Designed miniproteins, single chains. Designs and how they scored, part 17

Each design is a single chain, and the fold is of that chain. pLDDT is the mean over its residues in the fold that is shown.

## One batch from the design tools (miniprotein)

Design m565
Fold by ESMFold2-Fast:
Structure m565 (fold): chain A 86 residues (1-86)
Amino acid sequence: SELEEFEELVRRALEEGDEEAREKVEEFMKELIEKTPELYEKLLEELRRLREEVARNGRPPVEESRRRLLELVLRFVREALEKLKE
């Protein structure tokens, strides 16, 4: 699936320092943002809430912050792909 391909590109970019995978992730995200601006606005709102939570309760560990951010991005990608499949 496209979501599994995206997750593999993210893994290669983050774990292996694969610059080609990083470029493909950036291009893929740009295309999804352009095609689903309303879902991107939803993602931005969720990121804003996460930042407000950090400001109120203090900064969580880096690994937890990274996991939460990745979860939000993957949710956006999943919803965008489902919308584009119709």
Scores: mean pLDDT 78

Design m566
Fold by ESMFold2-Fast:
Structure m566 (fold): chain A 79 residues (1-79)
Amino acid sequence: SLIEEAVKRLEEEARRAREEGDFGAAQILEEAARGVRSAKDVKEAVEVIRNGARMAAQLGFPRAAEFLEELAREVEEKA
């Protein structure tokens, strides 16, 4: 499903961030993955991802913010 694929991509990106020592970005991505897994529908999943993107941008994690914005757009377009 779109939700399961989004969770896998978020978990994979979080692992990459941890391997690079970017623990703050990893935490945001992990929180987004948990939120997406718990979402009742695609609309809620997109809202969770966009909230993560705003948080990443505000805290100075531009790569995570860009990843999350792109993922939200892709999930919304495929819904």
Scores: mean pLDDT 88

Design m567
Fold by ESMFold2-Fast:
Structure m567 (fold): chain A 71 residues (1-71)
Amino acid sequence: SLEEKIRELARELVEKDPRIPEELREEVIERVVAEALAYIKGLKADVETVDIESVVQLALDSVLIDLEAES
């Protein structure tokens, strides 16, 4: 499914990012999945042409900014 593909990409990016502490990995992954799905749902007619990897990266960057603000 699209959600599973997004989660797999998010997990790969999060696990390789040294800025994310181990205890927050699952939280960050779920937040990234939620944001990426929201972006893609906004593009209903164009989902087949969406660069999913870029959307996941954008969602990760957004989540990291939010985490810094919450600290």
Scores: mean pLDDT 76

Design m568
Fold by ESMFold2-Fast:
Parts: sequence; C-alpha cells; structure tokens
Structure m568 (fold): chain A 84 residues (1-84)
Amino acid sequence: MEELEKRAKEIESLLKKLGVPQEYIDKARETGKKIAEAKSPAERFRLLLQLREEMEKAGFSPLTINLLIELAIIYAEIEREKKK
C-alpha cells in the first residue's frame, strides 16, 4: 500500500511539473476508483480507453497520457487494497 501511494505522489508531482491541470489528475483518480469497482477485464479496458480518449481530446502528449493512465491503475490498486 505505502509503495503504491509513494508512486502515485511521484507521478502527480511529475504531471504538475509537465503543466497538467489538477482537474485531469483528479479525473485519473476517479477513473481508478471506477476500475477498482469493475467486475470484468473488458469493463476495466473500456474505462482506461475512455480516459485515454479524453486526454487525447485535451491535446496531451503520449508521455503525459501514459502517466495519467498509470496513475489511474495505481489508484485502482490502492482502492482494492483498502477493501481487503
């Protein structure tokens, strides 16, 4: 758990240095919570795909999009650990 929270903070700090607005960081976190609640791999994939499409429409670079997706996955893992 602590390692996941540390990695999340590192990614958020990097995203802020890259000029990513807080609203998109919050969106990645929200998507992570939804992924944690998803019952199937297909539903998880759809949520990640929707996040990617939103970030592409916002004009973010592939590097920034990949960091936002990694952040969503980490928050999904954090939410799952809280429910154990």
Scores: mean pLDDT 83

Design m569
Fold by ESMFold2-Fast:
Structure m569 (fold): chain A 115 residues (1-115)
Amino acid sequence: MDELLAAARAFIEAKEALLNALDDQEASDFNRVLSADPSLSEEELYELLLRLVKKYPEYVLPTLRALLDLIEARIKAGRAQPSDLTVLRLIARLAEELGDEEMRERALANIEALS
């Protein structure tokens, strides 16, 4: 419970810093990625995420790390969200493209925990 609350707070702080850097369309795009918007394919969600990372890596990457911490805490608490699996797959793919081994391994471990 306390771990989940701490992770949620850290994610909110990172997300607010990111959203303050984004325009309205970019903020909408990021929220669609976070919710795994079912009107978009996983490929379309990945393209939105990759574009934001290329433009704002200093804000997006800390937000994704905080999101991984939040998703992990939710899984441990038995409170995984329906969007978590799709979001983890997007993060794992992005981490592979960036050569971020730590982020990739964490995303894959959480995918396995949900399976």
Scores: mean pLDDT 87

Design m570
Fold by ESMFold2-Fast:
Structure m570 (fold): chain A 65 residues (1-65)
Amino acid sequence: SLEEAREKADRLVELQKEYDKTNSDEARDKYLEAGKEFQEILSKLTDEEREEVLRYYREKLAEAD
């Protein structure tokens, strides 16, 4: 579950970067869909696991400048 959540975080970071670059409706829709999938996975984790995954996501997002 943690591994799956990290994979979803990686995908979300990639799609957010693409949306920021293109500002297109297609990129936005993909980003929003991935965000919903990410939130669903987070809801199935413990509070500690969720915090770890969110920390991972923030770090990856900062690298995607």
Scores: mean pLDDT 79

Design m571
Fold by ESMFold2-Fast:
Structure m571 (fold): chain A 92 residues (1-92)
Amino acid sequence: EPLNEAQQLYAEARAKYSEEEIAELREAVRNQDEESYLLLLKESIKLADVEIKIAEIEKDEEKKKELEEIKKKLEEILESKDFEKAYELGEK
């Protein structure tokens, strides 16, 4: 499911940071630090690229299509700087 995949990509991107770094990012986001949220979005897009390449090697066309849709949605959020929508996606 696209929403579940986006949620997993966010969780994986966050797992890349220590618990202390995640707490700092949450505080920065709470203080309207858009750069911290942009960093999380960029890492999520990079993870989507890796997953798409894996799905392509495995010839899983359905998974590849779902990941491409998730990546497109994340890129649209990044381009629009719609942090409210990014918050919704990150919480799911």
Scores: mean pLDDT 61

Design m572
Fold by ESMFold2-Fast:
Structure m572 (fold): chain A 56 residues (1-56)
Amino acid sequence: SDDDIVDDLMKTFGLSRDRAQDIVDVARGFRDSMGLPDSMIGPIARMLAYTDVTYS
């Protein structure tokens, strides 16, 4: 679920819940635009979170 991905991002990257939720929402947008399955939301969100931590 999205909540599980949000919790994972918070624990792994030290993100706030609001920031983790924003990243999940962006990952869903990429999933929709690229026609990918729901299982890809987690991997996309983690890639985005890594980028966010690097630039923040």
Scores: mean pLDDT 79

Design m573
Fold by ESMFold2-Fast:
Structure m573 (fold): chain A 92 residues (1-92)
Amino acid sequence: SHMQSTLQVLSHLEQAIKAVEAGDLDTARAHVAQAEALLPDVPEEYQPLLQNAIDLVRKAIEAVERGDDLEAQISIGLALISLGVVKILLSK
């Protein structure tokens, strides 16, 4: 189901963000990988927004590894905006 795959991608990215905030970067990377694996099963209209969220969470992980707290917070904030847009579109 395209809806089920979309909800699973959203769930994995939300869990990845939570893991980044906890400093558990291996768990964050695992959730990002699961989200990316499910992305082809998502409707084409949501794929660019969810790919952007995946890329932003990866950027947040890399920023945390470098000790760049500001870039990590900005990347997380932008990822949450992208996820929020998808959630609004799903409420149609």
Scores: mean pLDDT 90

Design m574
Fold by ESMFold2-Fast:
Structure m574 (fold): chain A 86 residues (1-86)
Amino acid sequence: MSPEEFEKSLQQIKELLKQAIDALFAGDIKKAIEYLREALKLAKQSGVPQEVIDHLEEAIKAAEAGDVDKALEHISEAGSLLDGTL
């Protein structure tokens, strides 16, 4: 993947994480899970670190269990790791 394609993928993942957070705060857990699944799919295709993928998978599991606080924690950790990826 080119550096430009990688940066575009990071931007798309971050936007999906923002949309997932907004959906969680709106109480739309199903929509939040959909955004997280799209972010996970893109992350797996984009060559992001495995730690990012692990946090996205845990965020989905937490959201499916109705644990909004735990889902937000994992989304925050994934986002922080993406900000440090060059």
Scores: mean pLDDT 85

Design m575
Fold by ESMFold2-Fast:
Structure m575 (fold): chain A 99 residues (1-99)
Amino acid sequence: MEPKSPLAGKAAELAIKAGVEAAKNSETKEALSLGIAGALKGAGGLFESTYTNDGKGAAQTALDGAKLALEAGRISGSKEAIELAEKAIELAKKAIEEE
């Protein structure tokens, strides 16, 4: 089932996955906190992409979440979290331009 803003929704989904993956691999409270924050912002972006007509707003929320997840991934050393977060950032930027 596709959200109303599909690119923003996909970016948000990847931001959630990146945040969760970074949190799972965190050995510090800082990385854990940033990973959780990234996942929560990603969830907000997914909700916005599904239930609102503000695709750019949803994409911005997803971008903010992805950036938090990227930082968490770098601190935790999780290559998978970093790759997911970078893909989320790319899709979120595209969604801001196109949705």
Scores: mean pLDDT 82

Design m576
Fold by ESMFold2-Fast:
Structure m576 (fold): chain A 100 residues (1-100)
Amino acid sequence: ELVELSPEELAALEERAEAAAPVLAAAQAKVATLSEEDQARVAEVLRSFRPAVQELLAQGGEGQRRVLDLYIALAEAIATSPSVEEFIARTRAIVAELMA
């Protein structure tokens, strides 16, 4: 079972997720336009942060908020980066900042 969020924490996460819906949709649309090789590179980068995401989720509501903030930042990086190389560089910087 996932750690139970308070109603206030859940409401705050839902509001943040709703505000992020357009950027998540833009990121998904951009990934769909990439080559299969570049899609695989994006997936590999995202997988490399899975252990850090799992550690954050174990911290409860504050960790879950940080995970949501990370995914939103990654979606913005995907949607706005002109190349996969630039996305990878931005992603590493974002993860380093959020995990500090």
Scores: mean pLDDT 73

Design m577
Fold by ESMFold2-Fast:
Structure m577 (fold): chain A 117 residues (1-117)
Amino acid sequence: MPAPARVPDARAVVYTMDAAGRVHGFVGPPDEVYRAMEAALAAGHTLAGLVVYATTEEGKAAAEALVDAAVAAMREQGLAPTVTRSELDGRTVLTVAADVPDAATGRGASELVAEAL
């Protein structure tokens, strides 16, 4: 899978869980979030969720590449990811979630995206 291109018109939030059950969040453009996700996975974290939004076609392509990478990583970890698509304030929003009892993928992701805007 190709790495997401640097696109300033897209933002993403990734949530990972360490071996102690602590949730870690990272917010940024898709290329930076992809690097943070790869680093966390290399450190043995479980990928808990991803939210990405885009306002342009280039941003949407970068967002879809990041979603595909997250889905592949979750499946490799034995998780069953669900991808949802929605429109929010003229933006395309993509959400990837596994069946994780932590609410960070929902509420926390929305809060971090709002703060990053």
Scores: mean pLDDT 72

Design m578
Fold by ESMFold2-Fast:
Formats: sequence, C-alpha cells, structure tokens
Structure m578 (fold): chain A 76 residues (1-76)
Amino acid sequence: SRLAEVRQIIAEMRAHLQQLIEQAKTLPAEQRQRLYQLVSQELQQFLDYIRQHHPEVTAEVQALADELLAQLRQVV
C-alpha cells in the first residue's frame, strides 16, 4: 500500500528530526537558529506534499510537525 509506504517515511522522518533536535543542543546559538529555520521549511514542504497527495494522513503529519517544532524551539 502507498499509504503504508508514506507512514514508513513519516516514521523515518520523525527519527531523523529527533536526532537533529538532540544535536541542536550542542550547537552554537546562530547554528541552532539556522537549523530551526531549515527544519521549519522542510516540515512545511513535507506537510504541503502530504496535504495534496495523502490528505488522509494530514492531521497525523501536522501533529508530528507541531511536536517536533515545539521540541526544537525549546533548544534554540
């Protein structure tokens, strides 16, 4: 199922971004701000893709994006 493949990609993206958030804690403030900007942009692009091609999981991806950005905001 294409939906199962999309959910696998979402799980992999979550794991990758969680790792980046942990790395952000060790970065200088300027680099943390830049990372926040890049992650925010990537998550917006991914959410737009999901909204257009897999609308059934949009709420799940939006919740993930909100959670990850909130966690990243705590370290910048």
Scores: mean pLDDT 79

Design m579
Fold by ESMFold2-Fast:
Structure m579 (fold): chain A 81 residues (1-81)
Amino acid sequence: MKREEELSRRIDELLRRSQQARETPEGREEGRRALREARELVTELVGEEAKEKMEEALREASEAVKELHEAVTRVSDRLEK
């Protein structure tokens, strides 16, 4: 199950980068990019359950990352509507 293993690694790596978003100004930009990639990865490869779990983990990581996640979600919703 190469895909599951790859997803697990990608999610873990992106969460670590997202957590770094609060540590430095450079880390914030990297965290935002990582969050965008995580959003796309979850949307493409997994369903709502994985998405909810990831959102919970992102909240623990950083407020900045959480705000970015909400912004991305709102933009996606508005564009679709």
Scores: mean pLDDT 60

Design m580
Fold by ESMFold2-Fast:
Parts: structure tokens; sequence; C-alpha cells
Structure m580 (fold): chain A 80 residues (1-80)
């Protein structure tokens, strides 16, 4: 795979995992502390992809995903 394809695949995995965590939260499943911990790990991986990628599209998509993850973390932290 090209470097861009590798970054795109990694970002897609982060998005998929984020969607699973968001769905778990919406359905009242899991501990808030555990969900926040997983979201922080996903944010770290998305930030890594944003820094490593030379593709402007992937960089922008990573930035948008980081923002969404950060917003969800803030929402969950308010409920602690």
Amino acid sequence: LSKAQEHEARLSLVLMRYSVIKLAYERGKGKLEDLIKELRKLKEEAERIRRETEDERIRREAEELIREIDELIEELEKKL
C-alpha cells in the first residue's frame, strides 16, 4: 500500500472504533471512565495520522475526527 492508503486505512479504523464507542454511550453501555479512556487513545492515533500524513484530504479528515472525539470527551467528562 502507498503511504497515503496506509494512513487512510488507519484513519478508517479510528472512525469505526469511534462509532462503536459513540453507539455504546448512546445505548447506555459501558462505564464513562472506560469510554473516555478509549476515546483519548483514538484521539492520540488520529493526531499521529494528522502529523504523519502528507495528504491534505487525509489531514483534514483527521482534524475533523479529532474535533468530534474531543467534543464527545468533553460531553462525557461533564457527566463524571
Scores: mean pLDDT 87

Design m581
Fold by ESMFold2-Fast:
Structure m581 (fold): chain A 125 residues (1-125)
Amino acid sequence: SMRRRAEELLRRVEEALRAGDLETAVRSLLELEELAREDPSLVPLLIEATRLLARHYVERGLPFLAGNTLLNTALFLESNPELKEKYAEEIIELYRESARLFESSGDEELARKAREKAEEIEKKL
């Protein structure tokens, strides 16, 4: 089933990050994105995997990469109208978290753009 595959991919992200295998973690995250596109109920697993990868980057002193990780998932979810409607609040949180990480890395323009995206979605709630 898609859910079982998604759960296996989340576990693979966790195991890959513990091993320092970023290539496998990123590849597994991208596969989770494709599954979430087909089955919106899998979005919570995608967000969990995204936050694990972002946390890994933060712990290694890489807030820019952490911010980009959260931003990319938020952009993916927003680009699909069904996911944008169902997960608007989660998308807002991802953009706001991304903005804070960009601020901590000194990337003020990216932080501003991420905040503006969160505000645009919030105004339509």
Scores: mean pLDDT 91

Design m582
Fold by ESMFold2-Fast:
Structure m582 (fold): chain A 129 residues (1-129)
Amino acid sequence: EKIEKIKKVIDETVKELQRLVDEGAARVTQLDPAIAPLVAEAKREIDEALKQFKEDGYIAAKGAEINPEGAIKTLKLAFDDLKETLQRVAERVKAAASPEARRVIDETLQRMLEVIEKGLKEAEKLFKE
């Protein structure tokens, strides 16, 4: 089923992003313990953004057979909102971080943006079926 395939892409995207956030947060905290409270707050904001993204992604998936164009637009907006939140949160943490922690933040953000791009492309392909 098309809807279930799109939901699976959303679920896999969220799962991989959650893994990257958890790994990145742990590494940043290990390198710069002084910013641990800021990292914990950033993780909470990202966890909320991922929950919202999953909800919006599921709404888009349900629309895939009735209004594919509107559904794709909704999904793209959900991915854009998630990207904006990740970039904003990363920049805030990076501003307070040591040089070594900043490198890990940049690496983590880049990997997360790659996961988002892959997820969006996979979902768009399913809408074109």
Scores: mean pLDDT 89

Design m583
Fold by ESMFold2-Fast:
Structure m583 (fold): chain A 100 residues (1-100)
Amino acid sequence: SLEDEIREIIDEAIKMARELLSQYLPKEKVDEVIEELRKAMEEIFDKLLNGELTVDQAKEEMIKKVEEIAKKYNLPDEVRQALIDLVEKAMEKIKELIEK
């Protein structure tokens, strides 16, 4: 289903984010950041699937959440940018899935 394919894209993005963050943060902080990212992704994608957001709006909201999390956890700029790149890639896959 569409929901299952989107869930797969989210899970892949979370896995890549965890691997990235584990290079810079202790496990406890990685778990906290991943929990906040997963929660934000689930909430935003629920709104996307319900028609409350377009794909482009969902991408903007996700980037905004990454920036908020990066500030909260004082993440290096290179880590913040890598997380934004992961969001961009995931949203491109979701857009192709929904629009093609």
Scores: mean pLDDT 84

Design m584
Fold by ESMFold2-Fast:
Structure m584 (fold): chain A 87 residues (1-87)
Amino acid sequence: SEKEKIEELVRNNTAENIEELDKKFREWLKNKDYEKILEFAEIVGKILKEKLIEETKKTGKADVEELKKKAEELLKKQLEELKKLLE
């Protein structure tokens, strides 16, 4: 259920949904819930891969670049916070 909700927030990556994901990630980080953080990273990676394959197959590179940018921004932010914790 929670995993499905996170996947939905990532798939519908509006500014509001990204803010909600950021809030959840910071909560998990604060509570040292690394299992949820890793599951989140897996979900984002899965969705990014699926969307890039789908867009590459059906649409032009411009659509792929926008999707890639959003996914990369989200992933970089989450990984940066995780890296700070491990340092």
Scores: mean pLDDT 68

Design m585
Fold by ESMFold2-Fast:
Parts: sequence; structure tokens; C-alpha cells
Structure m585 (fold): chain A 99 residues (1-99)
Amino acid sequence: MTVDELKSNITKNINSLKEAVLNNDAETASVAVNSIKTSLDKLTEVASSNEIKTVLLDVDVAVGVFWIVVATKEITNETILNVLDDLHEYVKQKQSELQ
């Protein structure tokens, strides 16, 4: 899988996660987060450090926006809250590994 294909898959799944959060769709949110994590793992094996840092920052910013949506829409679905927290922790861990 190419770096561009992995980046495209991450962007597609970020958009899927956004729609899932807006629609309170826990199943779609879980699938999207797992796909993002899998694509990020593959990206860390094949991409440059600078490309990985840029993608991790983009995901981190997206998760921040999703937490604003959660607060604004009063989303209480524990699965959605848990998968967003898991993705945030995963991104922070990967960012720390690039120091």
C-alpha cells in the first residue's frame, strides 16, 4: 500500500468518524477508528518522519473537533466516547515515539 493510499484511507475514515459522531452511530465510529489506527501503523513503517508527524497532527486536530461536537450535541454513547479517547491516546503515543 502506498503512502498516498494510506493518507487517503485515513482522510476517508476521519470523514466516516465525523458522520458517525454526528449520527450517534457507535458501530461506524468503532470501525472508522480501527481503520485509522491500522493505516497509521502502516504509515509509520513506510512514510518519512515529517509525513507521519503531519498526519498525526491532522488526526489530533480532528479528534479535538469531534470532542467539541460531542459536547455541543450532548453525545453520551459510551462506545463513541471510548473510541475517541482511544484514538487520542494512540495518536499521542505515536507522536512521543517520533522524538
Scores: mean pLDDT 86

Design m586
Fold by ESMFold2-Fast:
Structure m586 (fold): chain A 63 residues (1-63)
Amino acid sequence: EEEVKQRRLEILRSDPRVTPEEFAALEAALDDEDKFMELGVIFTVRRAGDEEALKAVREAFKK
């Protein structure tokens, strides 16, 4: 469990495009794997500026 949290934080630190607000939201969700993954993917796609991919990702998590 601690190793999983450490790996997630390391991935976030490795991406210089992660904003302080995004990092804080993801860090707060470290104990909720489902929420953490959902937010992480949404933020990543949003930064890429691909609205079609963002919609597809949101639909996938809607299930």
Scores: mean pLDDT 65

Design m587
Fold by ESMFold2-Fast:
Structure m587 (fold): chain A 73 residues (1-73)
Amino acid sequence: EEEELAKKHVENLIKRARDYLEAARQAGVDPETIARVEELLKKAEEYYKQGKFDEASLYAIEAINLARRALAA
């Protein structure tokens, strides 16, 4: 059940990253920052599909952090 918990954790992180990406788009964050968040989210989704939940979580967290910093700037 550790894999199921890791999977759900990554699913939640990817969902949060998508929500922050949408908020950043709505707030008018610069296109370069939006593109970077999209690339990090894409990497998270790629690793998630491969069952590499540790790598997926790291990329999703980085996407969330980048979008949050951009929204606070």
Scores: mean pLDDT 86

Design m588
Fold by ESMFold2-Fast:
Structure m588 (fold): chain A 72 residues (1-72)
Amino acid sequence: GLFADADPEGLEKALGLVKSALKESPPLPIETLVSMIDSGLGLDAERRAQLLTMSAEEILAALEEALKRHRA
């Protein structure tokens, strides 16, 4: 999965950032959100490019799925 190797603490922090972005009016730009996640999780260029093509809701779902697998 997209975040399979991420640590649970980093995943929880990223999940919080995405949830906050979804509540913003107007919503945060996807580039800003991806950069914030990258600073916490250490994404490679390919993974970062993948996230830039996703919606904030898709990123949220991916983070929640990864966190469930880590049982944090």
Scores: mean pLDDT 75

Design m589
Fold by ESMFold2-Fast:
Order: sequence, then C-alpha cells, then structure tokens
Structure m589 (fold): chain A 83 residues (1-83)
Amino acid sequence: SEENVQEFIQLLQNQQYLKALELFKKSFNQDCQNKILQYAVDNYNLPVDLQTLKENQWDQIRALALIYQQDQVKFEELLKQCV
C-alpha cells in the first residue's frame, strides 16, 4: 500500500534502520524485495551478490539506505511498482 511506502521512507529518513527492514520484509513480497536489492547490487558496486545480500541483515540495511541516499526519486518509483 502507499501508506507502507511512505512509512518505510520515513523510517529510513529517521535512521530507524531495523524497523525499516522489518517493514520492508513484512510489507513487500519476495519478488519486490529481490528487485529493489538487485537494483542496489547493479547500480552501486556492492561487494556482495543478491543471494549473499539477502543472508545478512546489515548488508540489506546498507543497500536500502544507499538507494534512498543516492536517488530518492528512483527509490520511490521502485517501491510504488511493488504496491
């Protein structure tokens, strides 16, 4: 839902990263999660692949925060395609 997108963005803005990741995993389906995390891998030269990224909570947080920090418009577009 649009409300979940907005809440997720607000949690990232407030640096409430653990809550943001919990909401991300609970509110967005696996295909959406994979698409967004893969975007970070492809566009920001992350030192891990998607599978490795999904195994580590902090790597996922860093990836999500990085997309938000580098391109907020693209991040919102990716999230909205998922609701």
Scores: mean pLDDT 83

Design m590
Fold by ESMFold2-Fast:
Structure m590 (fold): chain A 90 residues (1-90)
Amino acid sequence: MLEELERLAREFEEKYPDDKLGHLSLLQKLKEIAAKGPDDLAGYIEVFREFLENPFDAEAAIKALETMKKSADAENREKLDELIEEIKKK
């Protein structure tokens, strides 16, 4: 998952190049979660929820969550879907 998380962080940077500090913070947090184990879904949710407060991060957060959902168990996929729905209702 580390390479996938790094790819997502780079996609964030490419989409929002003027928010480099935010993207570097996201990459750092994602690396920390990956180091703690791929099953730390709660950590992933916390990181993306923080970024949902920013106007331009919602779309990138949704893409990252959708990517994580592809490798998640059914229960974890439901939690990711719930978060995606919250973002869309923003």
Scores: mean pLDDT 57

Design m591
Fold by ESMFold2-Fast:
Structure m591 (fold): chain A 56 residues (1-56)
Amino acid sequence: RPPVLTPEQAAALEEWLRRDGAAGTFDYPPVSPEDLAEAGERAARDLIARAQRALK
């Protein structure tokens, strides 16, 4: 698997998503981590980059 997201970016992404999407009620089809990473790597790149800078 190619290095799509760094461990730091992946961690920030998960925390960022959990903070906003931690409603505890989402029922969408199961998504493979690889598929999710590929789709989110581009969109999350800009978002996580900003979140990462704001965090640290």
Scores: mean pLDDT 58

Design m592
Fold by ESMFold2-Fast:
Structure m592 (fold): chain A 73 residues (1-73)
Amino acid sequence: SEAEKLIAEFNKLFEEMQRALKEGKPLDELIELFQKLSDVLLKLMNNPEVSEETRKELIEKAQKLADELEKKL
């Protein structure tokens, strides 16, 4: 389904962002990755096939990255 593809894309971007944060990538690259992840998250939040449990997990993952990114600002 489209939801499954978006979840896979979100998880890929999440892993890329975590790696970029650990490697100390430039702030502009971190912001670009977070914007891409946020765009996918918005699509998932608007998809009725996504369960409440999955939505909570995705939001928690995004919040974790946002907290790490805020420490770099």
Scores: mean pLDDT 85

Design m593
Fold by ESMFold2-Fast:
Structure m593 (fold): chain A 87 residues (1-87)
Amino acid sequence: MTIEEIIEEALRRTRERLKEMGIEDEKALEKAIELARQMLEAKINNDIEKLAQVGQEYFDLIINAPTPEATTVLALFGKEFMDVLNE
């Protein structure tokens, strides 16, 4: 799978679950997608320091989420993204 295919599949799964929960605010996904792309690029390049940096930024994004809905969006995208990567 390409980087874009991994991100698109994770987004598709995330959006299906968000729709079932009645969550329509996708603003949190914009930064999550950017960080996911950076993580995949770092993994392909075996850039351990960049992987650690991006991981910390994603963790900070979850901790500093402005609403419970944003926390749910970020946690769900992270789960679906990891599930796609481990297939």
Scores: mean pLDDT 82

Design m594
Fold by ESMFold2-Fast:
Structure m594 (fold): chain A 73 residues (1-73)
Amino acid sequence: MNEKMGEYAEKIAEAILNGDKEELEKIKEEMRKEGFKEEEIELIENHVKARIEGNDEEAAKSLEELGKLLGIS
């Protein structure tokens, strides 16, 4: 996993937990500038949300889709 991806996932988690929609959008825009695809950003956000909510099925699904998109098993 790219170290920056982990850092952004952590920032997204903080923004979601704080209910800070402005910070969440700012983080997503920063990821776009770093070269992340919109699909990658969406999958990372969905994975983080699923983990916060304790939705193991959705967390596993989003991680699998992200792995396919990145070409990793």
Scores: mean pLDDT 77

Design m595
Fold by ESMFold2-Fast:
Structure m595 (fold): chain A 55 residues (1-55)
Amino acid sequence: MIPFSELSEEAQQKLREIEEEFREKASKARTDAEFTAVLDEARARAQEILDEERK
């Protein structure tokens, strides 16, 4: 697996943006279902960035 430090600068920036959006949305989640939805969205977006780095 590619360590975070070995990812491109563009991928690292996109992952930081996902983390920031996750933090903001997670802080506003009022139920476990809302939190899970925010977490799943963040994970899916992060996985797409990691897949692009490998292709």
Scores: mean pLDDT 76

Design m596
Fold by ESMFold2-Fast:
Structure m596 (fold): chain A 58 residues (1-58)
Amino acid sequence: MDQLRYETLVRILRAGAELDPSLRPEVDAAIASGSLKELQDAFLSMPDEVRDAAINRV
């Protein structure tokens, strides 16, 4: 369960960074941390418009 959530969040965050490259440093740092909590925090910090678009791509 946690592994699937981790992989899904990584895909969403990467899609978000492709939509808004200004998010790339935060996304890369969250992925590099290897922490589900850091990925969740990065996901929630994304602008709503970018987050919704990223979810629709995954």
Scores: mean pLDDT 80

Design m597
Fold by ESMFold2-Fast:
Structure m597 (fold): chain A 84 residues (1-84)
Amino acid sequence: MKIEVTTSKGRYLTLEVKEGDDPRKILEEIGAEVGDVVVFQWKGDKALEISVDKPLKFVDENVVGEGFELVASGKGTLAVRVTK
């Protein structure tokens, strides 16, 4: 799935993500650090389950787990703060 990423440090990237991807590797690729806010935006009817202790999943509603704090959620968008 193609995701547009914007960070609180002013970085803008496009990533291709797949179910089973390691969220820690995604954070490394975008250069996100603890305390950063990251906004993910995508097209389609799927949502994201994101946690540093679990593989990335495509779900029906956004789910935020370990290492993230929910900032905002909506259709095709998820904003999180990195906490670990």
Scores: mean pLDDT 85

Design m598
Fold by ESMFold2-Fast:
Structure m598 (fold): chain A 60 residues (1-60)
Amino acid sequence: MSPEELAKEAAELGREKGLENEDNPELRQKAEDLGTLAVIYAQQGDLEKAKEAIEKLKKL
């Protein structure tokens, strides 16, 4: 997966997980933070850290 594709997936997943956790402010903020972090790592070419952030995001 390219860095651009991974960043797009991270941004989309962050939004979806934020919506799933809209009734829990802490989990919603965690989803936003993890999504943003994954996008930043992907854009910097740190695909390993981007994938780790995405895996944590998926577990929310």
Scores: mean pLDDT 81

